# Ledger of designs, part 67: designed miniproteins, single chains, continued (4)

Each design is a single chain, and the fold is of that chain. pLDDT is the mean over its residues in the fold that is shown.

## One batch from the design tools (miniprotein)

Design m14306
Fold by ESMFold2-Fast:
Structure m14306 (fold): chain A 105 residues (1-105)
Amino acid sequence: SQTQQLLDQTINELEELLDQFRQAVRQGNEREARRIGVISGAIITSLIMYLRISHPGDPTVDAAVDQLNDLEGQLSQAMQQQDFDTAIQTMEQTIDLLRQLRNQL
């Protein structure tokens, strides 16, 4: 489906961003880490909007969207606190959730 293709693309993009984020954190490059955090949040927010519009009333998608909103909030909070270990964990949880959703559709 188009949704599965978008989820596969989004998972790949977030995995690449997570690798870049880990590298920036290891190098102490806070500017790059913040840039990647902003881009990751924007991707998650865009995906939430797409899922809501394309799958109205789907309880599986609604549950995933609620979890994605919670994870995006956790990522934003971790980034604001410069808690990069929690930010990494939250991005990993987001990717895992998208893989689960992809397998249910």
Scores: mean pLDDT 91

Design m14307
Fold by ESMFold2-Fast:
Structure m14307 (fold): chain A 68 residues (1-68)
Amino acid sequence: SAELERGIEQARARGDKYLPLVKIVKEISEKYPKEMTPADIGRVLAESIAAGDSLEEVRKRLEERAKK
């Protein structure tokens, strides 16, 4: 949900090392606003975090979901 996405972004904002993730999320949200809801982004981020994905892997996973 949008609430989940906001929560994840807030958690990342607490540490400077998470700033790149926040920027990727904003970029994808702006590029695919109709294809990718905040809830969709939140789910992908949860999956990526659990998998230990790199920033580039997170971006690729988000774009892959947006294209479907």
Scores: mean pLDDT 70

Design m14308
Fold by ESMFold2-Fast:
Structure m14308 (fold): chain A 65 residues (1-65)
Amino acid sequence: SVTKETAAFIRAVGLGVELGGVTARLENGELVITISAEDEAAKERMLAEARKIQEVLPNAKIRVV
């Protein structure tokens, strides 16, 4: 949706933004999204959010802890 895409863009611009257990940081001009989740359901939800950010910023990287 348009609103979700806009939110993802705003999130991607932020440094040190926490998105429901997802932390986003800029490393050398590249967005790194770190996901830390214990539950499979929570992990799937966080991955879905990270993928939406990657759709807006193809160079964004996802790290799972």
Scores: mean pLDDT 63

Design m14309
Fold by ESMFold2-Fast:
Structure m14309 (fold): chain A 68 residues (1-68)
Amino acid sequence: KEEFEKELEKIRKEYSEQVKKINDEATRLAKTDLTPEEQLRRARELMRKYSEIKDEYLKKVNEILKKQ
């Protein structure tokens, strides 16, 4: 089903772009001269955001699979 493959590709691309943004921010954070407390706080925020993005990706994939 062409529509299925198109929707799945769109979801994967969106996920990949979101993950790339998180990784880019993590890379910038590693190069930033911050206190250990500030680094930890921002790292925890990125970890939570990454988890939310992954959960949303899995939810969307499952919705597409139910359509089959």
Scores: mean pLDDT 79

Design m14310
Fold by ESMFold2-Fast:
Structure m14310 (fold): chain A 98 residues (1-98)
Amino acid sequence: MEAQRRALEALRRAIMEALEKVDPELAKKAKEENTLIIYIYDDKDLPAAEELAKAVLEFGIAKAAIVEKVDKETYEKILEIIEEVLRKLREEEAARRA
């Protein structure tokens, strides 16, 4: 349970940082309303996004979750930011525990 909660919290932080760079106004509103936005570009990913949204709500990571479809270029940019943030968070955790 703890590992899953930690992974979801890290993912939320990464998504919020990506959103702040792509759409600062939407990021501010999402933070104030405690809402997580899950991005997809292919409808095949919708079931996985819905399962992630359910997990986020069940673990109390956010009060609401929205699945938003974006174009491929926007999605790739968001993924690059998410991967970079998650990498930094893993390095910080490893350094703190070492």
Scores: mean pLDDT 79

Design m14311
Fold by ESMFold2-Fast:
Structure m14311 (fold): chain A 97 residues (1-97)
Amino acid sequence: REEELEELERKRQILEKLVKIFSELVQEKGLDLNTLTEENLKQAIEAIDKAKEEVVKEIEEKGKKEKNPEQTEKDIKIVDDEAKNMIKELQERYFAG
């Protein structure tokens, strides 16, 4: 039960970090995600990919220090799955408009 709570908290922290870095990149680029153009969509997807790369790098560095490759793989998969979901949501919003 304690391990399940630690897994949920870890997942939450990873997702919050991914969203934070994405938001910072969106602000840096001046992207208006309320008005999705083909160019804005492409730039938003690139921002998601960059946020993913930064979070994955931090996970890999922590995993090397903790010597837990299985947990590192699981954490990277969480980032990959969320990044794909974020891209899909943006694409669906663009094609719906």
Scores: mean pLDDT 81

Design m14312
Fold by ESMFold2-Fast:
Structure m14312 (fold): chain A 74 residues (1-74)
Amino acid sequence: SEKVNDYKAKIEADPNDAWAWLGYLEALGDAEKVAEAKRLLGEDPESPVVLAKLKHLVGKLTKEQLEQALALAA
């Protein structure tokens, strides 16, 4: 959908915009992933850890890439 492409463009321009990653997940329509993304953003929307977990949730990071990103952020 056009909305998915709009959020992809926002994420490409600012890959650290955690709210853009949530919008992307909402546009994909996966209710379970949206619920988890909202939970993560409720913890700390500016956290590099939350951002890495959101990127993993959308399938942009593998489990190994997530673990590496978490190690670098903490």
Scores: mean pLDDT 78

Design m14313
Fold by ESMFold2-Fast:
Structure m14313 (fold): chain A 84 residues (1-84)
Amino acid sequence: MITDEEKEKLEKELIDLVQKIREAEGLSPTLSPQERELIRKAVENLPYDFLKKTIEEAKKYLEEGDVEKAKRLISTAIAFGLGL
């Protein structure tokens, strides 16, 4: 059974990944409180297994230097979780 603690861990991992992507693009990695709330909402609305796999795949692209693919994958998942 998926616990609230497991979802909180995914939220933290997603925030960290978004910050790393911004840093790789030469942007400020600092997220506003509003941006953090949008990420939380997306995490609450997405299936755990889908979100976990998406984060792992995006991390792999970022490690391979494919910042654009990592960004596209994460942005699409967040937008989907927000109903956009």
Scores: mean pLDDT 80

Design m14314
Fold by ESMFold2-Fast:
Structure m14314 (fold): chain A 55 residues (1-55)
Amino acid sequence: MKVLDEEERREGAAVAVEEARRSGMPQEWIDLLGDPDVVLDAEQGERLYEAQRAV
């Protein structure tokens, strides 16, 4: 992926949080998505992928 501007990353995180809330994703993922500087571990990324697929 391209390196996003810090503002774009922050905006993306806000959108992701709202979409996650609307789709009923677990709160732990909502909190993680809301932090624009959090880099997911491989395990967390895999679990997020599974959660998105389940919705």
Scores: mean pLDDT 63

Design m14315
Fold by ESMFold2-Fast:
Order: structure tokens, then sequence, then C-alpha cells
Structure m14315 (fold): chain A 91 residues (1-91)
């Protein structure tokens, strides 16, 4: 099964955002104000990139890739709310 060049590019972009999400989750687990702020900044960038990726996948008809990007975007939004709540409790 050979991916098209366009599909391969979007799959690589998705994988990079999964790595960023994992880094943000690690920062969240440390729970310091500095780590929480770092996680929020990383997660906001992840959300933006996943929104752009989801739109491109939808336009190209890559339905599975669109669904994966949307699922990760929703997870990142949830983690931002968790991090912001924790950060506010530490203030």
Amino acid sequence: MNLTPEQFELEVELALEMIRLAVAKLALSKGTPEDLQSAIETLKEVVKRLEELAERAKELGFTDLYQDAESLRKEAVSLIKEAETKLKELA
C-alpha cells in the first residue's frame, strides 16, 4: 500500500503533532507553574496545526486523517483547559 506524496506529508505532520502532544502531557505531569505554562503554549500550537491539517485532509478527501486530526485537536483543547485550571489553582 503506497501513500500519495500529499497523504504522506500530512501523515508526517500528524505524527509531529502527536510528539508535541506527548511532550505537553509530560510537562502537565510535572505540575509546576513553569511546566503548566509550557504545556499550554505547546498545546495551543498543536491545536492550530491540527486545525490546519484537518482542513487540508478534508479538502483532499483523506477522511481517516481528518478524523485522527480532529480527535487529537479535541484532546489538546481538553488538556489546555486542564492545564489552565491547575495553573489558576496554583496562583
Scores: mean pLDDT 86

Design m14316
Fold by ESMFold2-Fast:
Structure m14316 (fold): chain A 58 residues (1-58)
Amino acid sequence: SYDALAQQHRATASPERKQVLSDIGEKLREIGDQIDKGLALEKEGRFEEARKAMGAPE
């Protein structure tokens, strides 16, 4: 319907901007996941493995 298209247009009014923000959000999630994994390994006393896990992958 037209209302659905209008809502989608408002949600995606600036698709490039929203894409950039989405990409940044995904990168932040990746960093958070690596930190969480590293902390779990450190808690187990696996300091060398924690260091490797917290190494930022591109």
Scores: mean pLDDT 69

Design m14317
Fold by ESMFold2-Fast:
Structure m14317 (fold): chain A 75 residues (1-75)
Amino acid sequence: IKDTVLSEREVAVLKALLLGPKTAKELATMLGQSQATVSRSLGRLEKLGLVVREGNRYAIADLKLTNEVLNNTEK
């Protein structure tokens, strides 16, 4: 649906995670968003295979795929 699957909030979460694994609270603080908003973005990114949850932290699951998505180009 439309040009991109990711919202600007989801893109911001991915960019923050490229700096290293973070909790939803850390991401909320960095991005000026509520934990609920960040958790929604994280849940969608996890379903897309871009992010994985390890305990209370989230990490990039696939750096190559994440970079391709962030550049809004499909190969």
Scores: mean pLDDT 74

Design m14318
Fold by ESMFold2-Fast:
Structure m14318 (fold): chain A 97 residues (1-97)
Amino acid sequence: SRVRVTVTLAAFGPLDEARRIMERFLKELQEWVAASPAALSQPRVVEEHESDEAGFVSVTVEFLTLASAADEVIAEIRKLAAEAGVTVASTVVEPAD
């Protein structure tokens, strides 16, 4: 069976810097997914929120994966995010239909 993985990501700092960090990470994520046959779809940005006053950029991405691969995919996303200085605020896995 397939599942939908929803990941909320946050980069903190002055808005200009937070945007650069997030843009760099999203590019790395897209490249990783493109190289990975385990992913059933490309990550799609479904929500974005920025706050100059609070100093953050938040992006929510959704993609499809096989249920058996979901845990490994999330673990790799957490690793990539940590290396990029991006916080994984939440992860949700749900049946895909």
Scores: mean pLDDT 85

Design m14319
Fold by ESMFold2-Fast:
Structure m14319 (fold): chain A 70 residues (1-70)
Amino acid sequence: SEKEKAIKEIVELIEAALAEQEATTENPQGPEAKKEVLEKLRKEIEEFKENASDEEIEEALKALEEEKKL
């Protein structure tokens, strides 16, 4: 359950970061490219969820928060 919550937060952070960059940069390669990135992220997150430890999930959340600061 906690892993599921953490994964949801990771997904939300990634989607928020992508949306923020899209709104600011306005350099869409097309909606298809954005959709493809999100689909790949979803699959990576599902595989990560199956194999990741609680520590790895926490590290991933920290990495995403640092990315947003850049």
Scores: mean pLDDT 63

Design m14320
Fold by ESMFold2-Fast:
Structure m14320 (fold): chain A 63 residues (1-63)
Amino acid sequence: SAAEAKERLLEEIRAASFESLEEGVLYLHELIDRLLSEASLLEKLEASLEGLDIVHELIEARE
């Protein structure tokens, strides 16, 4: 389901490591295309917003 795909996307983003916000955003976009290819625009947008929050937190935690 789209919900399971979103959970997997968020798990993969949380486990990832990024050197920049741009790299994190590009990886998030790749995950959406790979895991949510058949999802609705709204589901992709929700995953994008939640994933972006995680990317931002990971970059901030890096110091």
Scores: mean pLDDT 81

Design m14321
Fold by ESMFold2-Fast:
Structure m14321 (fold): chain A 63 residues (1-63)
Amino acid sequence: MSEIELKKLENEIGPGVIIEVLPNGKYYAASLVCLANKKGRLFDSLEEAKQHAIECNKKHLEA
């Protein structure tokens, strides 16, 4: 994912979304609000990583 795409995603669901591509080809996804409970998860695809970050941020807003 490009930095521009990540910034747009952050603006849509709130700040603090983190998505990284790891050397093993996995995607790490988290949000700063989710780091209080779970440090994030590894996914095989970027799409799954994005969805996890969205859900983590949404959970904080819904709480």
Scores: mean pLDDT 63

Design m14322
Fold by ESMFold2-Fast:
Structure m14322 (fold): chain A 88 residues (1-88)
Amino acid sequence: MAAFDAHADARRAAFEAELRRLAAEAGIPEAEADALVAAASRDLAAQAALVAEVHAGQPEEAIALLDRGVAAQAALVRAQIAARAAAA
């Protein structure tokens, strides 16, 4: 599962960086942005760990499932950031 672990780490780092950038562009306070990123990052880490355990020995399937999960969570958090910006 080394390929999966490397992929999960890269996806998580990219996701965290993108969320922090979007929050900053939307004018969300740093403390609130940090809380949002921390929560989303924890959820992704838990999902990656579960996928790695359930799909042990199936790295391509694990990667595909993780990518779908990351894309769905990224869309949800982007919507939350946009809604927060609109509400201000």
Scores: mean pLDDT 78

Design m14323
Fold by ESMFold2-Fast:
Structure m14323 (fold): chain A 76 residues (1-76)
Amino acid sequence: SAEEDAAKVDKFEEQARGTLEYLRENPDEELIRQVRAHAQGVADALLSTLDPDSAEAARLEAARAAFLAELEELLA
């Protein structure tokens, strides 16, 4: 359902936000690399359960891209 799909995306966005806050305060390159790899897998798995034409899928893709970009910035 759209409600269940929205909840999946909300959870991903919230976990990504909390993780970024933690990593900015506690920089660890190895942990950042591990988080990046894990986030890719989680986002790919979630996307496979969503309608690809849905607003939820678009929001998850945007959230993944933003999260990965922020993680890459922390590794710069």
Scores: mean pLDDT 86

Design m14324
Fold by ESMFold2-Fast:
Structure m14324 (fold): chain A 84 residues (1-84)
Amino acid sequence: SLQEEADENIKRLEELKQRAQTLRDKYADDPELVARASELEQRANEAIERAKKNGPRSVNGLKATIDELEAELQRLEAEAAARR
């Protein structure tokens, strides 16, 4: 159902938020990585609020946002790992 998809979207966004927070904490001495990780955390938070407020109506709009955030976070994690 669309409600189950909305709930799964919130779960995925919370996982992305946690990954961004972990990256920020791990590389706290790198202001550029901290800023980029904080931006991804903020975007995930905004998407979580949209999913909670709009429920099933948010599903189509958030899927692309979640995929984009996941791809950006994967790139940032790879970049951070390569720098250490």
Scores: mean pLDDT 84

Design m14325
Fold by ESMFold2-Fast:
Structure m14325 (fold): chain A 70 residues (1-70)
Amino acid sequence: SEEEKRRRIRRAILEAFDGVENEEQLKKAVESLRKLLKEIGVPDDEIDRIIKQFETVMKSLLELKKKKEE
């Protein structure tokens, strides 16, 4: 169902977000997320949008974390 697909997409994004501590891990997470979204059947254009949003948010979070760490 469409509702189950949306749930799977949200879970995949959340799982990819979790445990990303640096830019190298972010690159790995992006690759993993792209693969998961393809398996769910998300169209390539939507995958690209999700990946771009994911990278933007995570880069912002990593920069904030870096500023707080001494």
Scores: mean pLDDT 76

Design m14326
Fold by ESMFold2-Fast:
Formats: sequence, C-alpha cells, structure tokens
Structure m14326 (fold): chain A 62 residues (1-62)
Amino acid sequence: MGEKIKKLVEEGDYEEAARLLSKAEGIGFPEAYKLIRSGDLSRIADIKARIAAHLEEIARRG
C-alpha cells in the first residue's frame, strides 16, 4: 500500500495519494493530504486518535 502512495507522490498526484491514504487508514482527506505533503507518515496513529475523539464529540452532541 505505501508503495502505491509513494509512486503517486513521485508523480505529483498528491490528491489521489491522499485519497488512498484516507481510505486505507480511515483518516479524513484533509489530514491525509497534509501527511502526504509533509512526508510524515509516522504521525498516522496520532492523527487517527484525534479523528476518533472528534467523531465521538460529534456523536455525543447529536
């Protein structure tokens, strides 16, 4: 999976790379796009935790 994302980044297709990362890791597209642009994929676990907390807050209000 990371190999496909890396290839898209090398081709300059950051949007498609972010879309694949978002779908694969279950993170939001804007956060996936930031990760692709920064090259810091090691932060995925931290980002997933923040997204989970945000979704729980939305569910708690609705």
Scores: mean pLDDT 71

Design m14327
Fold by ESMFold2-Fast:
Structure m14327 (fold): chain A 65 residues (1-65)
Amino acid sequence: DAETAAEKARQAAEDFGAKAISVPGENGARVTVIGASDEQAFRALMAANTAAYEAGGEATVDVVD
């Protein structure tokens, strides 16, 4: 469900060393990644999207510096 997708996406992003905030949406999760390098942001995006998909949703990831 969306709540599970949001939590899994947040955890996956943080596993790459980025700060993340996630909220459940209709189709999955919206994840904001904060203060990451370009490589960490890309890795966090991929990990969050994969985790949300595995939880039956999708992730929208915003990166802020």
Scores: mean pLDDT 71

Design m14328
Fold by ESMFold2-Fast:
Structure m14328 (fold): chain A 67 residues (1-67)
Amino acid sequence: ISLTEEQIEEIARESGISVEQARKAVEILNENPSDTGDELARKIAKETGISEEQAFNLMVLILRKSL
């Protein structure tokens, strides 16, 4: 997944999280392309400190912006 810094800032704003948290989520998605959505959401939640539900919604938003 290739996102611009501007797109990462937009994702952070829409999700109500920090730019650093949004960037970490994109990094996790890029590092784990074979993981299931549930596995990715758990990993993002653990690394960023947001809830698993928030992580799942964030992941959907990132994927939408990448299309």
Scores: mean pLDDT 78

Design m14329
Fold by ESMFold2-Fast:
Structure m14329 (fold): chain A 59 residues (1-59)
Amino acid sequence: ATLTLSGPITEADLPRIWAFFRANRDQPRTLILRDATFTPEAQAALDYLEKQGLEVRFL
């Protein structure tokens, strides 16, 4: 499963990322980030999810 995000990623985007991660927990999960920037809160949440098995790719 793949979710693609671009531009500024803030705390408001976290529910969408969490929903994607939970809905696809039984399969490989990839987050593709295109020219993305992060608030500290979004960065911390993504770091946590990466440790939980989310694959993060930067384009």
Scores: mean pLDDT 82

Design m14330
Fold by ESMFold2-Fast:
Structure m14330 (fold): chain A 82 residues (1-82)
Amino acid sequence: SARREAAERLRRLAEEYRERAAALAEGAPELARVLARIADLLDEAARAVEAGDWEAVREKDEEIRRLAEELRALAERREAEA
């Protein structure tokens, strides 16, 4: 179903973020922490999609957007330090 496929796509994206967080854990722990939190929210969004809880999906999307802004700022600082 479309909902199952959407949830599976979100879970794959969560694994990608989690893997990137693990790779950065030692060298950039602040960046890794934000990536790991985005991964957790993507898993929560996947569960909400499966449940048809569109209000929860919207809330998770908003939080992910805020964290993505933080991630961008942290990445810019890391590039400046490299």
Scores: mean pLDDT 86

Design m14331
Fold by ESMFold2-Fast:
Order: sequence, then structure tokens, then C-alpha cells
Structure m14331 (fold): chain A 62 residues (1-62)
Amino acid sequence: MPLSPEEGERALAAMREALAREVAAGRATQDQADSAYKEAERAIREGGTEDDLVAAYLAATR
């Protein structure tokens, strides 16, 4: 379902932290993390859902 602005900002902050941990653990590159974060931020700006954020996050680890 669509995220509220507050939910979207919190989800993006959580995703940034999760992506930073994946990069630090060697499971993702910084470029993959940056691309996933930009995609998630764009999706939220366009009225995206939690599924859109999850899809962006998973793309960073594929």
C-alpha cells in the first residue's frame, strides 16, 4: 500500500542503514547500494509502496 510521507522517510533511512551494512559486510558494492537507494527514493517521491522499496533493496543484492 502507498506509504505516508513520514513512513517513506523512515523506510528510506532504514534502507540506507541496511545498504550500508551490506556494503560493509562485502555482500554489495557501493555502486549497487547507491543505485538501489536512488531507485527507492525515486519510487517514494512518485507515491511508491513498501513493495517498491523491497524490490529496490533486493536489486542491490542480485
Scores: mean pLDDT 74

Design m14332
Fold by ESMFold2-Fast:
Structure m14332 (fold): chain A 86 residues (1-86)
Amino acid sequence: DTARPLTEEEKKELKEKLPAVLEKDVAEAEKRGDEETKKKIYFSAVLLLEELKGPILSSEEREELLKKNTKSLEELKEEFEKLLKE
């Protein structure tokens, strides 16, 4: 695998920069009327922030969680904001 684990500095920088990057990606999806892509963007960000706090999920576990996600777009936004404050 070409990916390496993030350093503590990189994790901190990611958390600081993630909201702005997310907002830009969500705005592009909004222009297309793509609610499903917005939902996936927020869910992926929530999973990323959870992984920064604890054990890293396997690729299979991430795909399974993404498939089983029953949370609304608003619930995912709320969870994302909550995780950023931690």
Scores: mean pLDDT 71

Design m14333
Fold by ESMFold2-Fast:
Structure m14333 (fold): chain A 122 residues (1-122)
Amino acid sequence: SARAPRILIVDDDPAVLARLAAAFRAAGYEVLTARTGEEGVALVLMEGPDLVLLDVRMPGMSGLDALREIRRAFPDLPVLMLTGDPADVPRALAAGADAVLLKPAPLETILATVEALLARHG
């Protein structure tokens, strides 16, 4: 497609969403945001993003539960997970995350990881 790649960012922290959305838009991406795992899953189904950036720890539907729902519908959709807890890393990878980054992660690292995942799945 000739359109800009579309990134969905799912995180319960509105400040984190605003910061990441601004960075990705400045880098030339179209950006969708969700503050819950349930909203994130719904946007994947409705809008068809090219990559999902997904926080592991959210109230209600966790990032791991959201990843499992996404994988049922879209087994090959790139998913980058973010977590503040190293103990989440093996579970996220086992659930089918393409990459996991520990918080706090530099914006440059998040952007570079997304670029690499899109290139590999392009």
Scores: mean pLDDT 86

Design m14334
Fold by ESMFold2-Fast:
Structure m14334 (fold): chain A 68 residues (1-68)
Amino acid sequence: TAIQKRNELAEQMTKLVEEKQQIEEQGKKEAERNPDLKDKIMQQTDEKVKELTDKATELGKQIVELHG
């Protein structure tokens, strides 16, 4: 059913949001531990976060389509 598929996509979206938060937190901790590499670490962290954000946006669109 559309409801079941929406719930599955919502669960996947929740996991992506959690992964984004973990990556941001880990990147911040690594930047604090390695101040000489802070810019590089933050750039890599931002790239990973952007990739997951794009995936979450795509899933969000699918959820909206199934809800409407």
Scores: mean pLDDT 80

Design m14335
Fold by ESMFold2-Fast:
Structure m14335 (fold): chain A 50 residues (1-50)
Amino acid sequence: SRQEDLETLELLKKNAEYFESYLKKNGGSTLVESIYYRLKQAAEYLEKQL
């Protein structure tokens, strides 16, 4: 449903913010940077479908 899609979008945004903050504070491995990038792209993709 649209409500579930919006809730998923909020979760993706929060997770992306978490990893962005983590990377700024700690630096990151290539794997952590990849996770951040994938989360950001997933959020952007979902937002465009809504």
Scores: mean pLDDT 83

Design m14336
Fold by ESMFold2-Fast:
Structure m14336 (fold): chain A 55 residues (1-55)
Amino acid sequence: SKEEELRRRFLELAGKYTEELEKVAKQITDPDEFRKKMEELWKKFAEEADRLLAE
């Protein structure tokens, strides 16, 4: 059950990441700016994922 809860929460986190990624992809046409925003989103996702997995 703990593994199932972790999986669900991770999928929810991944869903939020994907949603933000889609917004960035639609709003930013400049490749360099897009790259910077991708890096920012990945860093936030990684930090939240690390917190979740450290439980």
Scores: mean pLDDT 82

Design m14337
Fold by ESMFold2-Fast:
Structure m14337 (fold): chain A 108 residues (1-108)
Amino acid sequence: PVLARKLIEETKKAIEEVKQMIEALKNGDYDTVIAMLDKKIAELRKNLEKLKELGAPEEVIQRTEDLIKKYEEIRKAVKDGNVDEAIKMLEEFLKSLEERRKKLEDLL
């Protein structure tokens, strides 16, 4: 129960972050979104390196690599001017995060 509550809070933060990116894209604030994505990708890459050094399970490493790849694809779409595609990718990610939150809440 304590772990589930912690994961719910982390998931809620991720949901708010993705919502902020979607709104910024809709407002034409592409530089802000690129900066947010660059910061997130850098943090995830640093975390991935630490996970590898600590001998984390392959499943955890793969999840982190997949998440980095997703953010890089969204960043590329924004940079290429494919804003509608970037929004669609973020909305799909948002739905995944909301489903994760609901499943975690059902454990309480």
Scores: mean pLDDT 84

Design m14338
Fold by ESMFold2-Fast:
Structure m14338 (fold): chain A 81 residues (1-81)
Amino acid sequence: MEPRFMKGTSEEEKKEAVEFLIEALRAQLEALRDRLSPEELARLEGLIKEAEQHLKEGNYEEALRKVAEAQELLREARRRL
């Protein structure tokens, strides 16, 4: 099951995608918790919470932007560690 249905993606499919990405970010954050500074942890947690808030409001585009910001920050932190 490997669909390419971006144009046919329902609101529910977008919600599931954001939920999956937020869960993945949380798992990565926990794995790197002892290697990240308190400032980096707070920033990542903040971005994840903002993504969750936008998700709850049905703003999937903004939720995805916050997810992307958190992913980029996490990648930068990982490269430096």
Scores: mean pLDDT 78

Design m14339
Fold by ESMFold2-Fast:
Structure m14339 (fold): chain A 67 residues (1-67)
Amino acid sequence: MDDIVDRATAIIMARFPDADPADIRRRARQTVTAITRGFRVDPSDKITPLVVTIMTIDYEYEQNLKA
């Protein structure tokens, strides 16, 4: 799990360098947990692209809603 979280966090931080690394890492953990429990799959590198995609969409959506 932490390896996927670390990899996803690094990719998102490369896309959003002004973001807080601790916040992005927390979001990565939540997204991995949601995917693994929702789809009943074990954490593996195969889900990393899906984690990154969901995090990117969610983060951009949240930023666009901020005043």
Scores: mean pLDDT 76

Design m14340
Fold by ESMFold2-Fast:
Structure m14340 (fold): chain A 75 residues (1-75)
Amino acid sequence: SLRKKIEENEKKLEPYIDELARALVEAGLAQSPEVAREWVRGHLEVKDGKLVDINSGKEADSVEEAVRLLREAKP
């Protein structure tokens, strides 16, 4: 179900989510860590231990690459 997929993805993101939120706030892409965490949950998933942008399907092998993908996706 969609809810199970969201919950599983949130659990898989836990090792990355605080570092990603910090990096997004430091880059000026999010106003607060709470906003950054919601953005990460809505745009990234973990597939085979890699961060993947949900919209583009592009994989990131690091937090820095994931932040770059999110920055490129921003209007």
Scores: mean pLDDT 76

Design m14341
Fold by ESMFold2-Fast:
Structure m14341 (fold): chain A 105 residues (1-105)
Amino acid sequence: DDAAYRAFAQEVMRRAGFDWSADEAAAFFDKYNAALREAGVRTADEEDAWLIEKGKEAGVEEEVRALVAERRALLDGLRTREDLLAALAHRVKAWKLIEEAEAKK
């Protein structure tokens, strides 16, 4: 289970444009999921709203909104594992964009 989770996390990171190890990818998702739990985010709609709010605080609201909209469109058409990977990759891109914008402050 752990090895499968790490491999899947690494595939999502590759789709998002990041050449990370499976352990680094898993650590990223663990940190992100911990942030969602701390914020009380329980649904995909709440996650989208939370990402947009964080994007606004970081000064990248419009770019995050675009990624959230693309992810929602992908979720409406989910048929394959590849569609799921693409949707999760948009989530990673949004969070990395927020992290990088905050680091530039």
Scores: mean pLDDT 80

Design m14342
Fold by ESMFold2-Fast:
Structure m14342 (fold): chain A 75 residues (1-75)
Amino acid sequence: SAEDKEQAKKALEELKKLLEELKKDPSIPQEVIEKVEEMIKLLEDYIAGKISLEEFEKRMKELMEELQKLMEEMV
C-alpha cells in the first residue's frame, strides 16, 4: 500500500543516518555494518517495486533476527 511505502521511506532515511553513525564507531563489528547495509538495500528494492511486500517482510525479519544475534554477541 501507499502507507507501507511511506513508512519504508522513513525507515530508509533513519537507517541511512544510523549507518553513518555506526561507521564512525570503531567498536562496531563490520558484520553489524554489513547487516544494516543489507536492510537498506532491501528497503530500496521494496520502495522501487523490485520485490513484493511479502518477500520484503520475510527477508527483513530474517535480517533483523541475524542483526539481533550479532548485537547480543557484542555485550
Scores: mean pLDDT 82

